# Ledger of designs, part 32: designed miniproteins, single chains, continued (4)

Each design is a single chain, and the fold is of that chain. pLDDT is the mean over its residues in the fold that is shown.

## One batch from the design tools (miniprotein)

Design m13151
Fold by ESMFold2-Fast:
Structure m13151 (fold): chain A 87 residues (1-87)
Amino acid sequence: GEADLERARRALEAARAALERARDPAASLEEAIAAALAAIGALFEAELVLRRSEDPEARRLAEEARRVAREAIEAALEAMRRLSEQA
């Protein structure tokens, strides 16, 4: 219902914010770690919607949130590797 749709929208917004943070060339190691953790949280929320909701729109947004969150985790790990190489 509306609650699942809103949860999926929030998960997608959180995943997108984490991806932007992970891709920031000025981000510190601590910020890259925070982006990874935020992306993991968004992934959890997306999986929760996919497990509980039969709403096609909520599921579509949650699938997108899951995709973006995975992308954000990968980007954050790459940023952590790069920052470790610069140290």
Scores: mean pLDDT 88

Design m13152
Fold by ESMFold2-Fast:
Structure m13152 (fold): chain A 61 residues (1-61)
Amino acid sequence: MEEREKILEEAIERLKKEAKNFSVPLTDEQVEEIAEALRDIYRGVDLAIERSKRGEKLEPL
């Protein structure tokens, strides 16, 4: 349960280090906004993985 949050926190730490090495430096505000977006993405991915593991049917699409 908290394992995913730990991965997210490590990803944010990594992003901060990488941001300083980018050709265009990211501000702390931009990093914070990206962190929020990452949390939303991780939440969505976690739900998708849960569904996949439970063997739910594929979308017809």
Scores: mean pLDDT 67

Design m13153
Fold by ESMFold2-Fast:
Structure m13153 (fold): chain A 56 residues (1-56)
Amino acid sequence: RAEELLAQALEAIRAGDIETAARLAREAVSAEPDPERRQAFEDQVLAAYLEAADAA
């Protein structure tokens, strides 16, 4: 569930849909009960934003 939300957030970032990406990323982090995995989710979202900005 949380991983599916993360995947959708990453796809939204790549598509340039920043508003949808922000919402899905927040939902993914909130749905993940493991703090280590939650941190990994946040790191992946940040990396995707940086990669999208670099590609522009």
Scores: mean pLDDT 78

Design m13154
Fold by ESMFold2-Fast:
Structure m13154 (fold): chain A 70 residues (1-70)
Amino acid sequence: MSAEEAFQKYDKDGDGYLDAAEVQELLLDLGFRELSEEELQAVISLFDTDGDGRLDFAEFKRLYAFLTSR
């Protein structure tokens, strides 16, 4: 799945952002274990430059590349 297809799939509200719950669904679908809320916030904080607790498409693309490069 491309980054664009993944973002569209998990952006359920169509607002152009992914929250922690939507990031967790992505991680589970990619075969990662369930993360705690604290672990999810730590992952998001690495890519969330604005500190709003959500990822826009540019931030998501960087996260998705990181997750799929292992």
Scores: mean pLDDT 76

Design m13155
Fold by ESMFold2-Fast:
Structure m13155 (fold): chain A 58 residues (1-58)
Amino acid sequence: MAPLQDPPLSEETIEKVIETLRKHLGYSDEDIELVKKMLEEGKPFSEIAKALAERRKK
């Protein structure tokens, strides 16, 4: 399989996403660490959001 390449995210973009998750969505430090790791791996925001929602539900 040959997955598509996502454009690299700037450090500033990553920081903004983390701030939003902490301030507006109230995610825990463990969830924030997971998000940061996924962003470093180039995961799309939609997948990250879905993973967090699934963790909350089941």
Scores: mean pLDDT 68

Design m13156
Fold by ESMFold2-Fast:
Structure m13156 (fold): chain A 59 residues (1-59)
Amino acid sequence: SDLEDGERSYAIGLELYEQGDYAAASTAFYEAAKLFEKAGDKEGAERARRLMAEAQALA
């Protein structure tokens, strides 16, 4: 489902962020936000977008 796919992309984003791959983490969080939006999970999408912006600032 879009929700489960979003959760997987979000988890991948967190792993990449912890590894210092901020560019790849940003992309994963972008995909997570998009999937959460499709699933109607507004809070998940907002969280993913915030982490995307943080990763972009560190890239």
Scores: mean pLDDT 87

Design m13157
Fold by ESMFold2-Fast:
Structure m13157 (fold): chain A 67 residues (1-67)
Amino acid sequence: MLSPEEAAAILYYALGMWRLKQGDYEGAAEDFEKAAELLAPVNPEKSQHYRDLAEEARKKAEEARKK
């Protein structure tokens, strides 16, 4: 069974994916960072994957703010 941290991380991951789909890159990055933080002590490999997603979303957010 999932720990409360893993369950919460899945929720933030799902929110991040939803925001990413709607073009809210800043919000998506925040959700992926939260998921990574929650997952870090229990699944560091998956936590790193979520950090990578957050970094990609942040780059897209910065590009969207620039002309």
Scores: mean pLDDT 81

Design m13158
Fold by ESMFold2-Fast:
Structure m13158 (fold): chain A 57 residues (1-57)
Amino acid sequence: DLPVELYREALERVRKDPSISLLDAVEDATRRAAEALGRPDLTPEDLIRLVAEELSR
């Protein structure tokens, strides 16, 4: 699932390089998800909600 993969990639980047801001990484993942899903209104909160929904299945 693309939103989950993008979010996990953001977390992995921060884990491997602690100089990367978690906020910046999540914002970048949100922008990529918005582009891929055609949802320019997608916020970081929306991305987290989508990830939480998929992980609960």
Scores: mean pLDDT 78

Design m13159
Fold by ESMFold2-Fast:
Structure m13159 (fold): chain A 64 residues (1-64)
Amino acid sequence: GADIQEITRLIGEILRVIGEILDLELKIEKDPNLSEEERERLRAEIERLRREREELMERLRSLE
């Protein structure tokens, strides 16, 4: 069976990544001083974080 400590750690990492994605999305939506080039770079970082989230979620599912 899955170790509750491993499950807790993965959930914590998933929540951290979700928080980072939301912060970046809000920055793009709400910061009027961002250039289109800066917005594009932030969108690329969001895509990287979304991939990290999916990998962590798959690891969590494998423990179930």
Scores: mean pLDDT 84

Design m13160
Fold by ESMFold2-Fast:
Order: C-alpha cells, then sequence, then structure tokens
Structure m13160 (fold): chain A 69 residues (1-69)
C-alpha cells in the first residue's frame, strides 16, 4: 500500500538523518581529541552519550511510525 511505502521512506529518512547527526558529533569530538587529548576525552564521552540518546530517540520514533501501518 502507498501508506506502508511512505512510512518506510520516513523511517529510512530518520535513519539517514540520525546517522549524519551522529557522525558530525563524533567527528567534532575526535577533532577536539587530536587538538587537546585531556579535554577531548571528556568531550568524546559527552558526545558519545549524546549519540546513544539520539539513537534511542530515533528508534522510538521509527517504532511509532511502523506501529501505525
Amino acid sequence: SEEKKKVLEEVEKLGQEGEERAKKLMDEALEQLKKDPEKGKKVLAEKGQEVADLSREIGEEMAKKLAEV
């Protein structure tokens, strides 16, 4: 059905956007780690937690969209 196809496209878009956001967060943290290893380790841990939180939120949104099909 068209509705199922639209939901799948929305879920795929959420996954792609989440992956891009996570990559940017980790890339920024790794750049900071290269410039200042001590401060960068704290930033990396912080951004790692943000990526974990982001993954959980996106997973919940995907599950909600799929439940409506």
Scores: mean pLDDT 84

Design m13161
Fold by ESMFold2-Fast:
Structure m13161 (fold): chain A 90 residues (1-90)
Amino acid sequence: DEVEEMRRLAEQVVELMREAGASEEDIERVREELEKAIEALERGDYEEAARHLDEALDIVAAAEPSADLEGQILLAVAMIAIAAARTALR
């Protein structure tokens, strides 16, 4: 159930970014890439899904948290979650 797992991942990543105080622009960009990954998985296009996960990871890695340590930890958890999903698509 890769599609359902990806939807849960997208929800968790967006939640972590909001808690970290990331900008609405960065959250929206990540949401777009995760939605494209979901659409690719629904078509069975694992390579396209992986590409969109890589893009989402890059966006999260470049995001600035509004909180110091806590925000950095939350963004790191979001990055780990995306990287784990990317690895699972091998």
Scores: mean pLDDT 82

Design m13162
Fold by ESMFold2-Fast:
Order: sequence, then structure tokens, then C-alpha cells
Structure m13162 (fold): chain A 75 residues (1-75)
Amino acid sequence: AEELEQRADELTKEADKAVKEGNYEKAIQLYEEAIRLYTEAARKYLDSGDVERAKRYIAKANELQKKLEELKKKL
């Protein structure tokens, strides 16, 4: 789960950079992958009974989903 979190955080930073560069297609792909990894991390935390960590990563995935929807409108 921890490795999924770190990778999702890295992909989010790369996506934010792609947005600043105007590369919205790349940003969308990176945000979609980060959302997938946060969701997978949340599921693993739920499976282990760590509901509090799971809630944090569900919240992160939801935040990125909102960014993703806004970026898709720019293409």
C-alpha cells in the first residue's frame, strides 16, 4: 500500500507539471493512473482494517477526479 501511495504522489506531481506546460493529454493520463493507484491503496487499507488511511486516499482520488474532469473540458 505504501509503495502505491508514493507512486501516486509522484504521478500527481508529474501531472501538475504537465498541466503547467499545457500538455493536457499527458496530464490526464498521469492523473488517471494516480487515481487508480490511490483507489488501490485505499482498498488495501480497507482490507487490512485501516479505515482512516483508506478514507484519506479515497479523498485524494476524488480530488484528482475533479481535476481530471476539468482538464478533459480543455481538450
Scores: mean pLDDT 83

Design m13163
Fold by ESMFold2-Fast:
Structure m13163 (fold): chain A 64 residues (1-64)
Amino acid sequence: SVRNELMRLYQEMIDNATDDEKVKELLEEIRRLLERAGVPQEQIDDIIGNFRRTVESERERAQK
């Protein structure tokens, strides 16, 4: 399901939060997944924005 794929990509993004290139790849894959699922563009932008904020928080936790 779209939800299962989204959760997988989200977790992979969090697991790789310090890898800027991998995070960019995963965010683009998430955007494409949501576009294919028919999610409105405004909601996609909001979701991606929230995910970017989560990655930033995770990066801060990883910096010891």
Scores: mean pLDDT 82

Design m13164
Fold by ESMFold2-Fast:
Structure m13164 (fold): chain A 71 residues (1-71)
Amino acid sequence: MKKKFKVKSLSDADGKELDPETAAAILKRMIEKLVEQLKEDGDELDEFIAPENLTPEQRKELEEVFEKAKK
């Protein structure tokens, strides 16, 4: 079974867009938990699409976290 994970943007409890650094930290945690959950269920996560409001550096960091979590 193949799954894709896409996040359009992250907002705080008040609906305001999060700082890119904070959003990246939250997304790293979510990716790690999601990959662990899918591994336990016998599923694979095919693809991750980061929000466009992150800096290029933060997007690369999230891609690296995703690749590490897949292993």
Scores: mean pLDDT 64

Design m13165
Fold by ESMFold2-Fast:
Structure m13165 (fold): chain A 99 residues (1-99)
Amino acid sequence: SLEEVRRAIEETDRAIEAGDYPKAVEALQRAVRLAAELFDKSENPEETYKALQEVLDAAARAVKAIEEREGDFSPLTIDAAVNLLAAAMLLVAAREKLK
């Protein structure tokens, strides 16, 4: 659900503030998975699109915060960037379902 996606985003943001980057990546990955499940169900395309926009924004924040502390080629930075790419690709696909 959208609420579960938002809870995972909130957990991601709190983990970033705490400097717990492994937890931030785990929470972000959960947010991406939950948003992908909304996309696969296709029950509410508008809600799915909003969820993916919020996940993309959260992923961008995570990449920036982790990169600044761990560096560009850190495994954590790479994992966050992979989740950013996944969210971006899903968002493009979700936009097509709004037709």
Scores: mean pLDDT 85

Design m13166
Fold by ESMFold2-Fast:
Structure m13166 (fold): chain A 85 residues (1-85)
Amino acid sequence: MKVKIKVEVPSTGIVSEKIVEVTDEEIEIPIGDAIIKLKKVGDEVEVTVTDEAGNVTKVVLKPGESKTFTVTVEGVELKVTITNL
């Protein structure tokens, strides 16, 4: 299944988007010292975000759902939006 990852840097106005293929095998996507883990569970995507401080947030996204996470990398705030396409 396809998942869109959008990363925004509000202080600079930079926006980057990519689409990744997610399977029942967990994939890890590093964003600085933060780690995003994506795993397919049926038609849903399990998203686990570990920030640079070691705080863990887990959400499950149904088809068409999205969630935005705020992550700080080297003192810079990033907004990361994950969408189950």
Scores: mean pLDDT 80

Design m13167
Fold by ESMFold2-Fast:
Structure m13167 (fold): chain A 55 residues (1-55)
Amino acid sequence: MLSVEEALKLAREAAEKLGEEYINEKGREIGKELGTDDGAEVVIELGKLIKKGEI
């Protein structure tokens, strides 16, 4: 399982490559899909999708 620290690193690297606004939008979509306001859960899921090459 990805740690929050690893997921944050992946999100930061993706934001540098794809744009910060784009990654923030993906985070909002994930939060809605998961039905959660927990930023840690959202960032871990975002990191998993980045690692799989889905973002």
Scores: mean pLDDT 80

Design m13168
Fold by ESMFold2-Fast:
Structure m13168 (fold): chain A 72 residues (1-72)
Amino acid sequence: SAKEEELLAKLEEDLARLRELAAAGELSAEELLRAADLAEGLAKKAEEAGLEKVAEKLREVAAELRELAASL
């Protein structure tokens, strides 16, 4: 669906920006972990709404944000 495709593109852009900020030392581990928790909560809501691809992408985002936090 167009809505799901648009959300997936937005998530990819937002994740790329978070990677850049983390690499520049502009994000703390605590901030990344809070973002990961938010992404997991949003994934559950997306799944409840039937947006399976968005839910999967949000879980991937959460996992990557936790890995970035652990690397800081």
Scores: mean pLDDT 82

Design m13169
Fold by ESMFold2-Fast:
Structure m13169 (fold): chain A 63 residues (1-63)
Amino acid sequence: ASLQELIGKILSLIGEIYDLEKELKVLEENGGDPEKIQALKKKIKELEEEKKSLLEELRSWKP
């Protein structure tokens, strides 16, 4: 992928992670469903791993 496409994907992932972390915080503070909390934690972890992979690609990117 192009450098611009990599940056775009990383920014999208950052936004999605931020929204999910906000939802997780609300559920944890209000004693929400443990199954939903675990599902959100899993999804956040998966997106964080994808973000790390893209950041490694960005760091090693050469024209």
Scores: mean pLDDT 82

Design m13170
Fold by ESMFold2-Fast:
Structure m13170 (fold): chain A 68 residues (1-68)
Amino acid sequence: MLEEIEEMEKKAEEEIKEMKEKNEPYEEIMRKFFEQLEKILEKKYEAGLIEKPLRLLGEEIEKEIAAR
């Protein structure tokens, strides 16, 4: 499970990077990012690692996207 989650995170990061390189609209990048994040968080929740991760990571994600 943890290994699967790490693979999902790497794949999501790669997809977002490609979208940024293609100069995709910010809204489209954010939409894709949140979709990927939700899938990863669902897997973490099912694995019992986190209970309500979406809210916790949402703020961290906003901070990272806004900074870069």
Scores: mean pLDDT 69

Design m13171
Fold by ESMFold2-Fast:
Structure m13171 (fold): chain A 111 residues (1-111)
Amino acid sequence: HMLDPRELRLDGADLASEVARYGFDEVAKRIRDQAVEALRALGASDEEIERFNKRFDELTKKSVEEQEAAAREAMAAAGFTRLEISGDGETRKVGLLQAFALAEVARAAAR
């Protein structure tokens, strides 16, 4: 959960619980669906939504290292100065996907 608009911290225990209950693919889908809903509410075009969905899908297939690089770049571009994600494996992947989605929504909100 975001504690400061310039600092994002995601609780790995909460993410681990969701992944254990629903599985990685379902949690990733929910993150995407929530981000798409937020982008639409902010006036994003269908083309912008399609571009986000494509980038998100590509990111789910990347390594943790590549996901971390993409999430940090997106967060920095959105004005966040710090990113902390606890957990490993699928929990960390979900946290990185959530950070990426939140950064894209924050960028849309700032325009």
Scores: mean pLDDT 75

Design m13172
Fold by ESMFold2-Fast:
Structure m13172 (fold): chain A 66 residues (1-66)
Amino acid sequence: MREKAIKLLEEITKSGEEAEEYIDTFKEEYGVSTEFILKLLEALKNNDKETLDELQKKLAEKLKEK
């Protein structure tokens, strides 16, 4: 789960401009805030594995509940 989510975010980060369009979709599908997604992208850029794991875990929990 974590690897798939991280890889998806890496791909979106490479696209740059397309990332903003996907933020709204992530908000609706995963039920997360725009701030949550932006935090994830920032952690990816900083290679902050600890923050990435925390945020990815929250996303995975929401996927399980749905």
Scores: mean pLDDT 64

Design m13173
Fold by ESMFold2-Fast:
Structure m13173 (fold): chain A 57 residues (1-57)
Amino acid sequence: SMELRRQAVSLYTAASINEAGAEFNESQPRFAEGAERDRRAAEINREKAEELEKELE
């Protein structure tokens, strides 16, 4: 469905934003915990997007 395709695209976009945030936070030692959280969020969002793509097959 178009709704699932749109949701998958949104999740990939969110994952990319989380990855960018993690890279920025990793450059600053005081934000190390935030970077870890952002990396984890990116991984989860990518997994969800991949699951939705499999359903669209």
Scores: mean pLDDT 80

Design m13174
Fold by ESMFold2-Fast:
Structure m13174 (fold): chain A 68 residues (1-68)
Amino acid sequence: SEVLELLGKAAQAAKAGDLDSAIEYLEKAYSTGIAKEEVEKAIEAARAGDADSALEYVEKAFGKAMNE
């Protein structure tokens, strides 16, 4: 699944503290239309510099994407 790969890459980038790369992967994930609300909140947290909250929302988005 493209969205699961993108969310996985976003989670890895966020864990590394690379929020710029995390945002790029999350914006691509947002364009798939899957788990949009959680992805949007992850982007918002990452843009605010909150890596922990960004990762939490990525994990929630990943869980929702697995059911689609």
Scores: mean pLDDT 85

Design m13175
Fold by ESMFold2-Fast:
Structure m13175 (fold): chain A 75 residues (1-75)
Amino acid sequence: MAEVRVQVYVESPDRVKITVLSTLSEDETLALADAEAQRVIDIYAKLGRTYEVVEKRVERLEDGTVRVTVTLQAV
């Protein structure tokens, strides 16, 4: 059974990090992370704040888990 875990944390009022941990492929995990990042951007846009993707990291861990981190910055 594929396991997917999503974490969103606010590093500062101007910077948000989204981490997706998954047993899926790197491409599938990246697609999930991109979808979550867009969801967060859309929520803040409705609140009058614009965020942009400034960094993406994709890592395969020793246990075969894929970690994707997307960093958002307020404009």
Scores: mean pLDDT 82

Design m13176
Fold by ESMFold2-Fast:
Structure m13176 (fold): chain A 55 residues (1-55)
Amino acid sequence: KVEEEIENLKKRYEKNRQMLLEQADKLGLPDEVVERMLAFMDKRLEEEIQKLKEK
């Protein structure tokens, strides 16, 4: 069922979010850039959830 796939997808995105924050800190990225990257990840997750619901 699609709910299990969505749960697994959310878990993967949470791990990716943590890795992104670690890399951003290492690279010395400004907070504004980090926020934009996080917003992009949120949008990507939403798009992938929609794809799973479609098929």
Scores: mean pLDDT 80

Design m13177
Fold by ESMFold2-Fast:
Structure m13177 (fold): chain A 59 residues (1-59)
Amino acid sequence: SEEEIKKIEEEAKKLLEENPEADEKKIRQLTEDAINAVKAGAYELAKHYLKKMKELAEK
């Protein structure tokens, strides 16, 4: 799942670049949580963190 981790990192980078007012610290934390969930095989939990990250960035 290196490809899945890379996609998460790229999505987070894009969200921060497109949303400069976003809470960078919290988005980075959610990105780490999503990556850790993927590493643990918890894909539904990873999707949940990704959704929260997008919602937080696009507020």
Scores: mean pLDDT 81

Design m13178
Fold by ESMFold2-Fast:
Structure m13178 (fold): chain A 60 residues (1-60)
Amino acid sequence: SKEDLVLKMRSVLRYGTNREQYESLYNFIYTLNDEEIEEINKAPTDGEALAILKELYKKS
């Protein structure tokens, strides 16, 4: 779920981004479809999951 993804990424968002970027990416998670959520969840590390999220945000 989107809520599960938020919980999974909470720490990497807080420590891997600035405040403005954190808010934008956090809100962006709630706009993702199931396919995009599954792509992020398949990432082997939290850092790679964040990279995928940033890439999807850039394409939006």
Scores: mean pLDDT 80

Design m13179
Fold by ESMFold2-Fast:
Structure m13179 (fold): chain A 55 residues (1-55)
Amino acid sequence: SAATSRIVRERLIRDAVELKLSREEIEEAIKNAIKKGVLTEEEAKEVLEEIERAK
């Protein structure tokens, strides 16, 4: 659902910034979210861009 996708995106961005995740850790987390069908490939690109801007 849209609500689930939003929650996952917010958590990924927050964790990446707060926990100072490496690029590889971020990419792995995003890839897992795509595999689970929680994020689309387009949403994954947006999340990655937001994380890079937030750092």
Scores: mean pLDDT 78

Design m13180
Fold by ESMFold2-Fast:
Structure m13180 (fold): chain A 87 residues (1-87)
Amino acid sequence: MEEAEKAIEEIREKGEEAAREAEKLSPQDALVLAGIAIGEIEGFGRKKAEELKKKYGISEEVIEKLLEETRRISREIAERASRHAAA
């Protein structure tokens, strides 16, 4: 449980940092950074989900919450970068 909560918090932190950095860049660079950050966050989420399941016996419900949060943060990064690029 604690390890899964730490992973979710780390994903949220990484996502917020990526979104903030993208908003400082040119529209084109913001979209590129967003794409890279989304790939990194999704990769991290998948790897952590597998590790938590295998090493800590974390429940399916907690793993699903981690993956849902990873998807939500990825969408938020994309939306914020797109809004910045459109402005």
Scores: mean pLDDT 80

Design m13181
Fold by ESMFold2-Fast:
Structure m13181 (fold): chain A 115 residues (1-115)
Amino acid sequence: MVEEIAEELLRALRDALGLEPREGDAEGMAEFERVKAEVRPEAEARARALGDAWGLPEEEVEMLREAYQAGYAGAKSGNTVTAAREVAELAAAAPSEELRELIKAAFFGGVVDAL
């Protein structure tokens, strides 16, 4: 399940945005974590707005925040494979199909905002 969702996300990035799957080295992984921390306040604001619109509980809003951070950091650091795997784990853990689609949307929002 996680692998299938990760492949779906990477395929969508390639098809929609022309982004080939990329795997970071050690320095790229350090940049990924740094960028993820840096974009956290913006990710929290966007996740809160979506949560309010859809009536989501706090734990689900946090999942949207994590997905946006991963997407943004993955695009900025060239670690799209790592980002897709983190978001695939969140999507697989989602209690509803609706939340799973919102998690994917938050990931793509982060990627687009990073470009």
Scores: mean pLDDT 83

Design m13182
Fold by ESMFold2-Fast:
Structure m13182 (fold): chain A 119 residues (1-119)
Amino acid sequence: MYKIPLPKSLEELKAEMERVVDEIIASTDPEEIRRNLARLAGLAQAGIDYLYKNKASKEEALEFLRYLSDLFLRIVEAHPEYRETILNLFRAIASDFIDKYPELKEEVERLLAEFEARL
């Protein structure tokens, strides 16, 4: 697993996530795709931890989760063979998010259902 330090800003984290997503979309190597999916999951967790540590609003936290949903959908469009892997990764991220923001459980469950419907 990749060691991902806590980002200095959410913008820096998003820029790194977009770079990793572009690498996944462009790749034809299954090993590279799987390594970058693990890296992306770690970056997503770092982003959630950053928001939680900085006491981000519920709106900001949900906006980040929607941003993650859009990134994962772009990967599924390029690599539909990873649909189940990506769904399981997003479910794990959503579970960790609910643990930090239990008051957002219903909103997160709705977002997850919308994500699954678009796969």
Scores: mean pLDDT 83

Design m13183
Fold by ESMFold2-Fast:
Structure m13183 (fold): chain A 75 residues (1-75)
Amino acid sequence: LTAEPLVLEAIVRATLEQMRYAIDKSAGEEIPKEKEELIEEAVRLAGEAAAALAAGDVERARELAERVLELLEEV
């Protein structure tokens, strides 16, 4: 197994949660600060995972992607 599928899942899920957050906020929904912070951190780490994968650091990419998925389980 490679890190590519895991990194892709992390990017897609973080992006979808960020889009949902933007839509809810635009609609005037009250979003908990903790959820906002989790989504922001997940997006940041997903970007780092993608960068690590592009650099050929498969192990780091996998670790970061796993952390993203862990954070998104709390959302």
Scores: mean pLDDT 80

Design m13184
Fold by ESMFold2-Fast:
Structure m13184 (fold): chain A 59 residues (1-59)
Amino acid sequence: RLAAIAAALSTLPEPLTREQARDLLLAHGFSRTVADLILSSLPWPITRAQLLAAVESLL
């Protein structure tokens, strides 16, 4: 799961927007509520590494 998210992140331009990150999390099986909780904790705009670290911390 984390590896698939990392691969998808590599296709997105930096800096990431909140909308791009939300759509990616939803595509990988996160609920809207969980995705929004992850995204609300981040200082937008962010890098791919910052999103990946946030997701990893919740797995």
Scores: mean pLDDT 76

Design m13185
Fold by ESMFold2-Fast:
Structure m13185 (fold): chain A 74 residues (1-74)
Amino acid sequence: SGLDLLRRLVQSASFWVSLAAIVLSLGLVALLPRVPSAPTKVTIGVVVLILAGIIGLGVYKNRGNFAALLRELV
């Protein structure tokens, strides 16, 4: 039903949030050597650390579904 699909999408929302956090974190890390100011580098470092925490929580929360999804995609 549509409700079951919505529930699955809500559960996979944590997965998509984690994916977005991974992409953003990688982008910020890639920009780090191009940033000339030390305060901005420190800010980027702190943001990356927060994103790493979000990714960890998202993976933990969706551990079974994430593993199953990766297995299906492979």
Scores: mean pLDDT 68

Design m13186
Fold by ESMFold2-Fast:
Structure m13186 (fold): chain A 94 residues (1-94)
Amino acid sequence: GLKHAREGDKAYEAKDYEKAVEHYEEAAREYEAAGSPAVGEALKNLGEAYAKLGDYEKAIEAYERAVEVYRAAGDEEGAKEAEKNLEEAKKKLE
């Protein structure tokens, strides 16, 4: 989880959004398997990377999953931020 999250962050900063997607997907999968609340942030970051690629349908899917995870964890701030990103991605499809 953590190693792939960090590799995703590095790829995102380098504007290699395809590699950022690969690393954030792996981070989210590993965090989900471990039952870690860090899965919410990984899914939000995955959505942001998809949005940078113009893949708004996949960004929406990732943000919706992030909102559910944050709400289940009681992280109201994380849920709010992911919901804001979700609404922005939805506007790009309209």
Scores: mean pLDDT 87

Design m13187
Fold by ESMFold2-Fast:
Structure m13187 (fold): chain A 66 residues (1-66)
Amino acid sequence: MSNRVVGKAMDEADEEMDKLGETNLSSIVELGEDGSVVSVKFIADGDAETQELVKKVEQEYERQVA
């Protein structure tokens, strides 16, 4: 996975989080034995609105790393 593609997706996630103002959004990054990123998952506990935004962030990330 290229660092540029990952960085862009994370920048977009930051922008969406800024739009939320306050959120309990967390990310889980799974690393392989060599330290490479195997998977990234976003988790939040909150209102349906927060969950929908997290889902959008996940979809955008998946789209860009494909």
Scores: mean pLDDT 60

Design m13188
Fold by ESMFold2-Fast:
Structure m13188 (fold): chain A 56 residues (1-56)
Amino acid sequence: SSNEEKQKKFHEEAEKLAPKVQKEIEELKKAGAKDDELIEYADKVFLDLLEKFEKE
């Protein structure tokens, strides 16, 4: 079966989270966080969102 509708909802939820995630990334960057930490944070957020939609 096609997951296109699930991916569309995923993108909608990601867009809702994007402003908050970007703000937190900017705060981490200003605090001197390295790129690895920024990537890890963003990856964690997107993995959590993916699990929410892929598990069901």
Scores: mean pLDDT 75

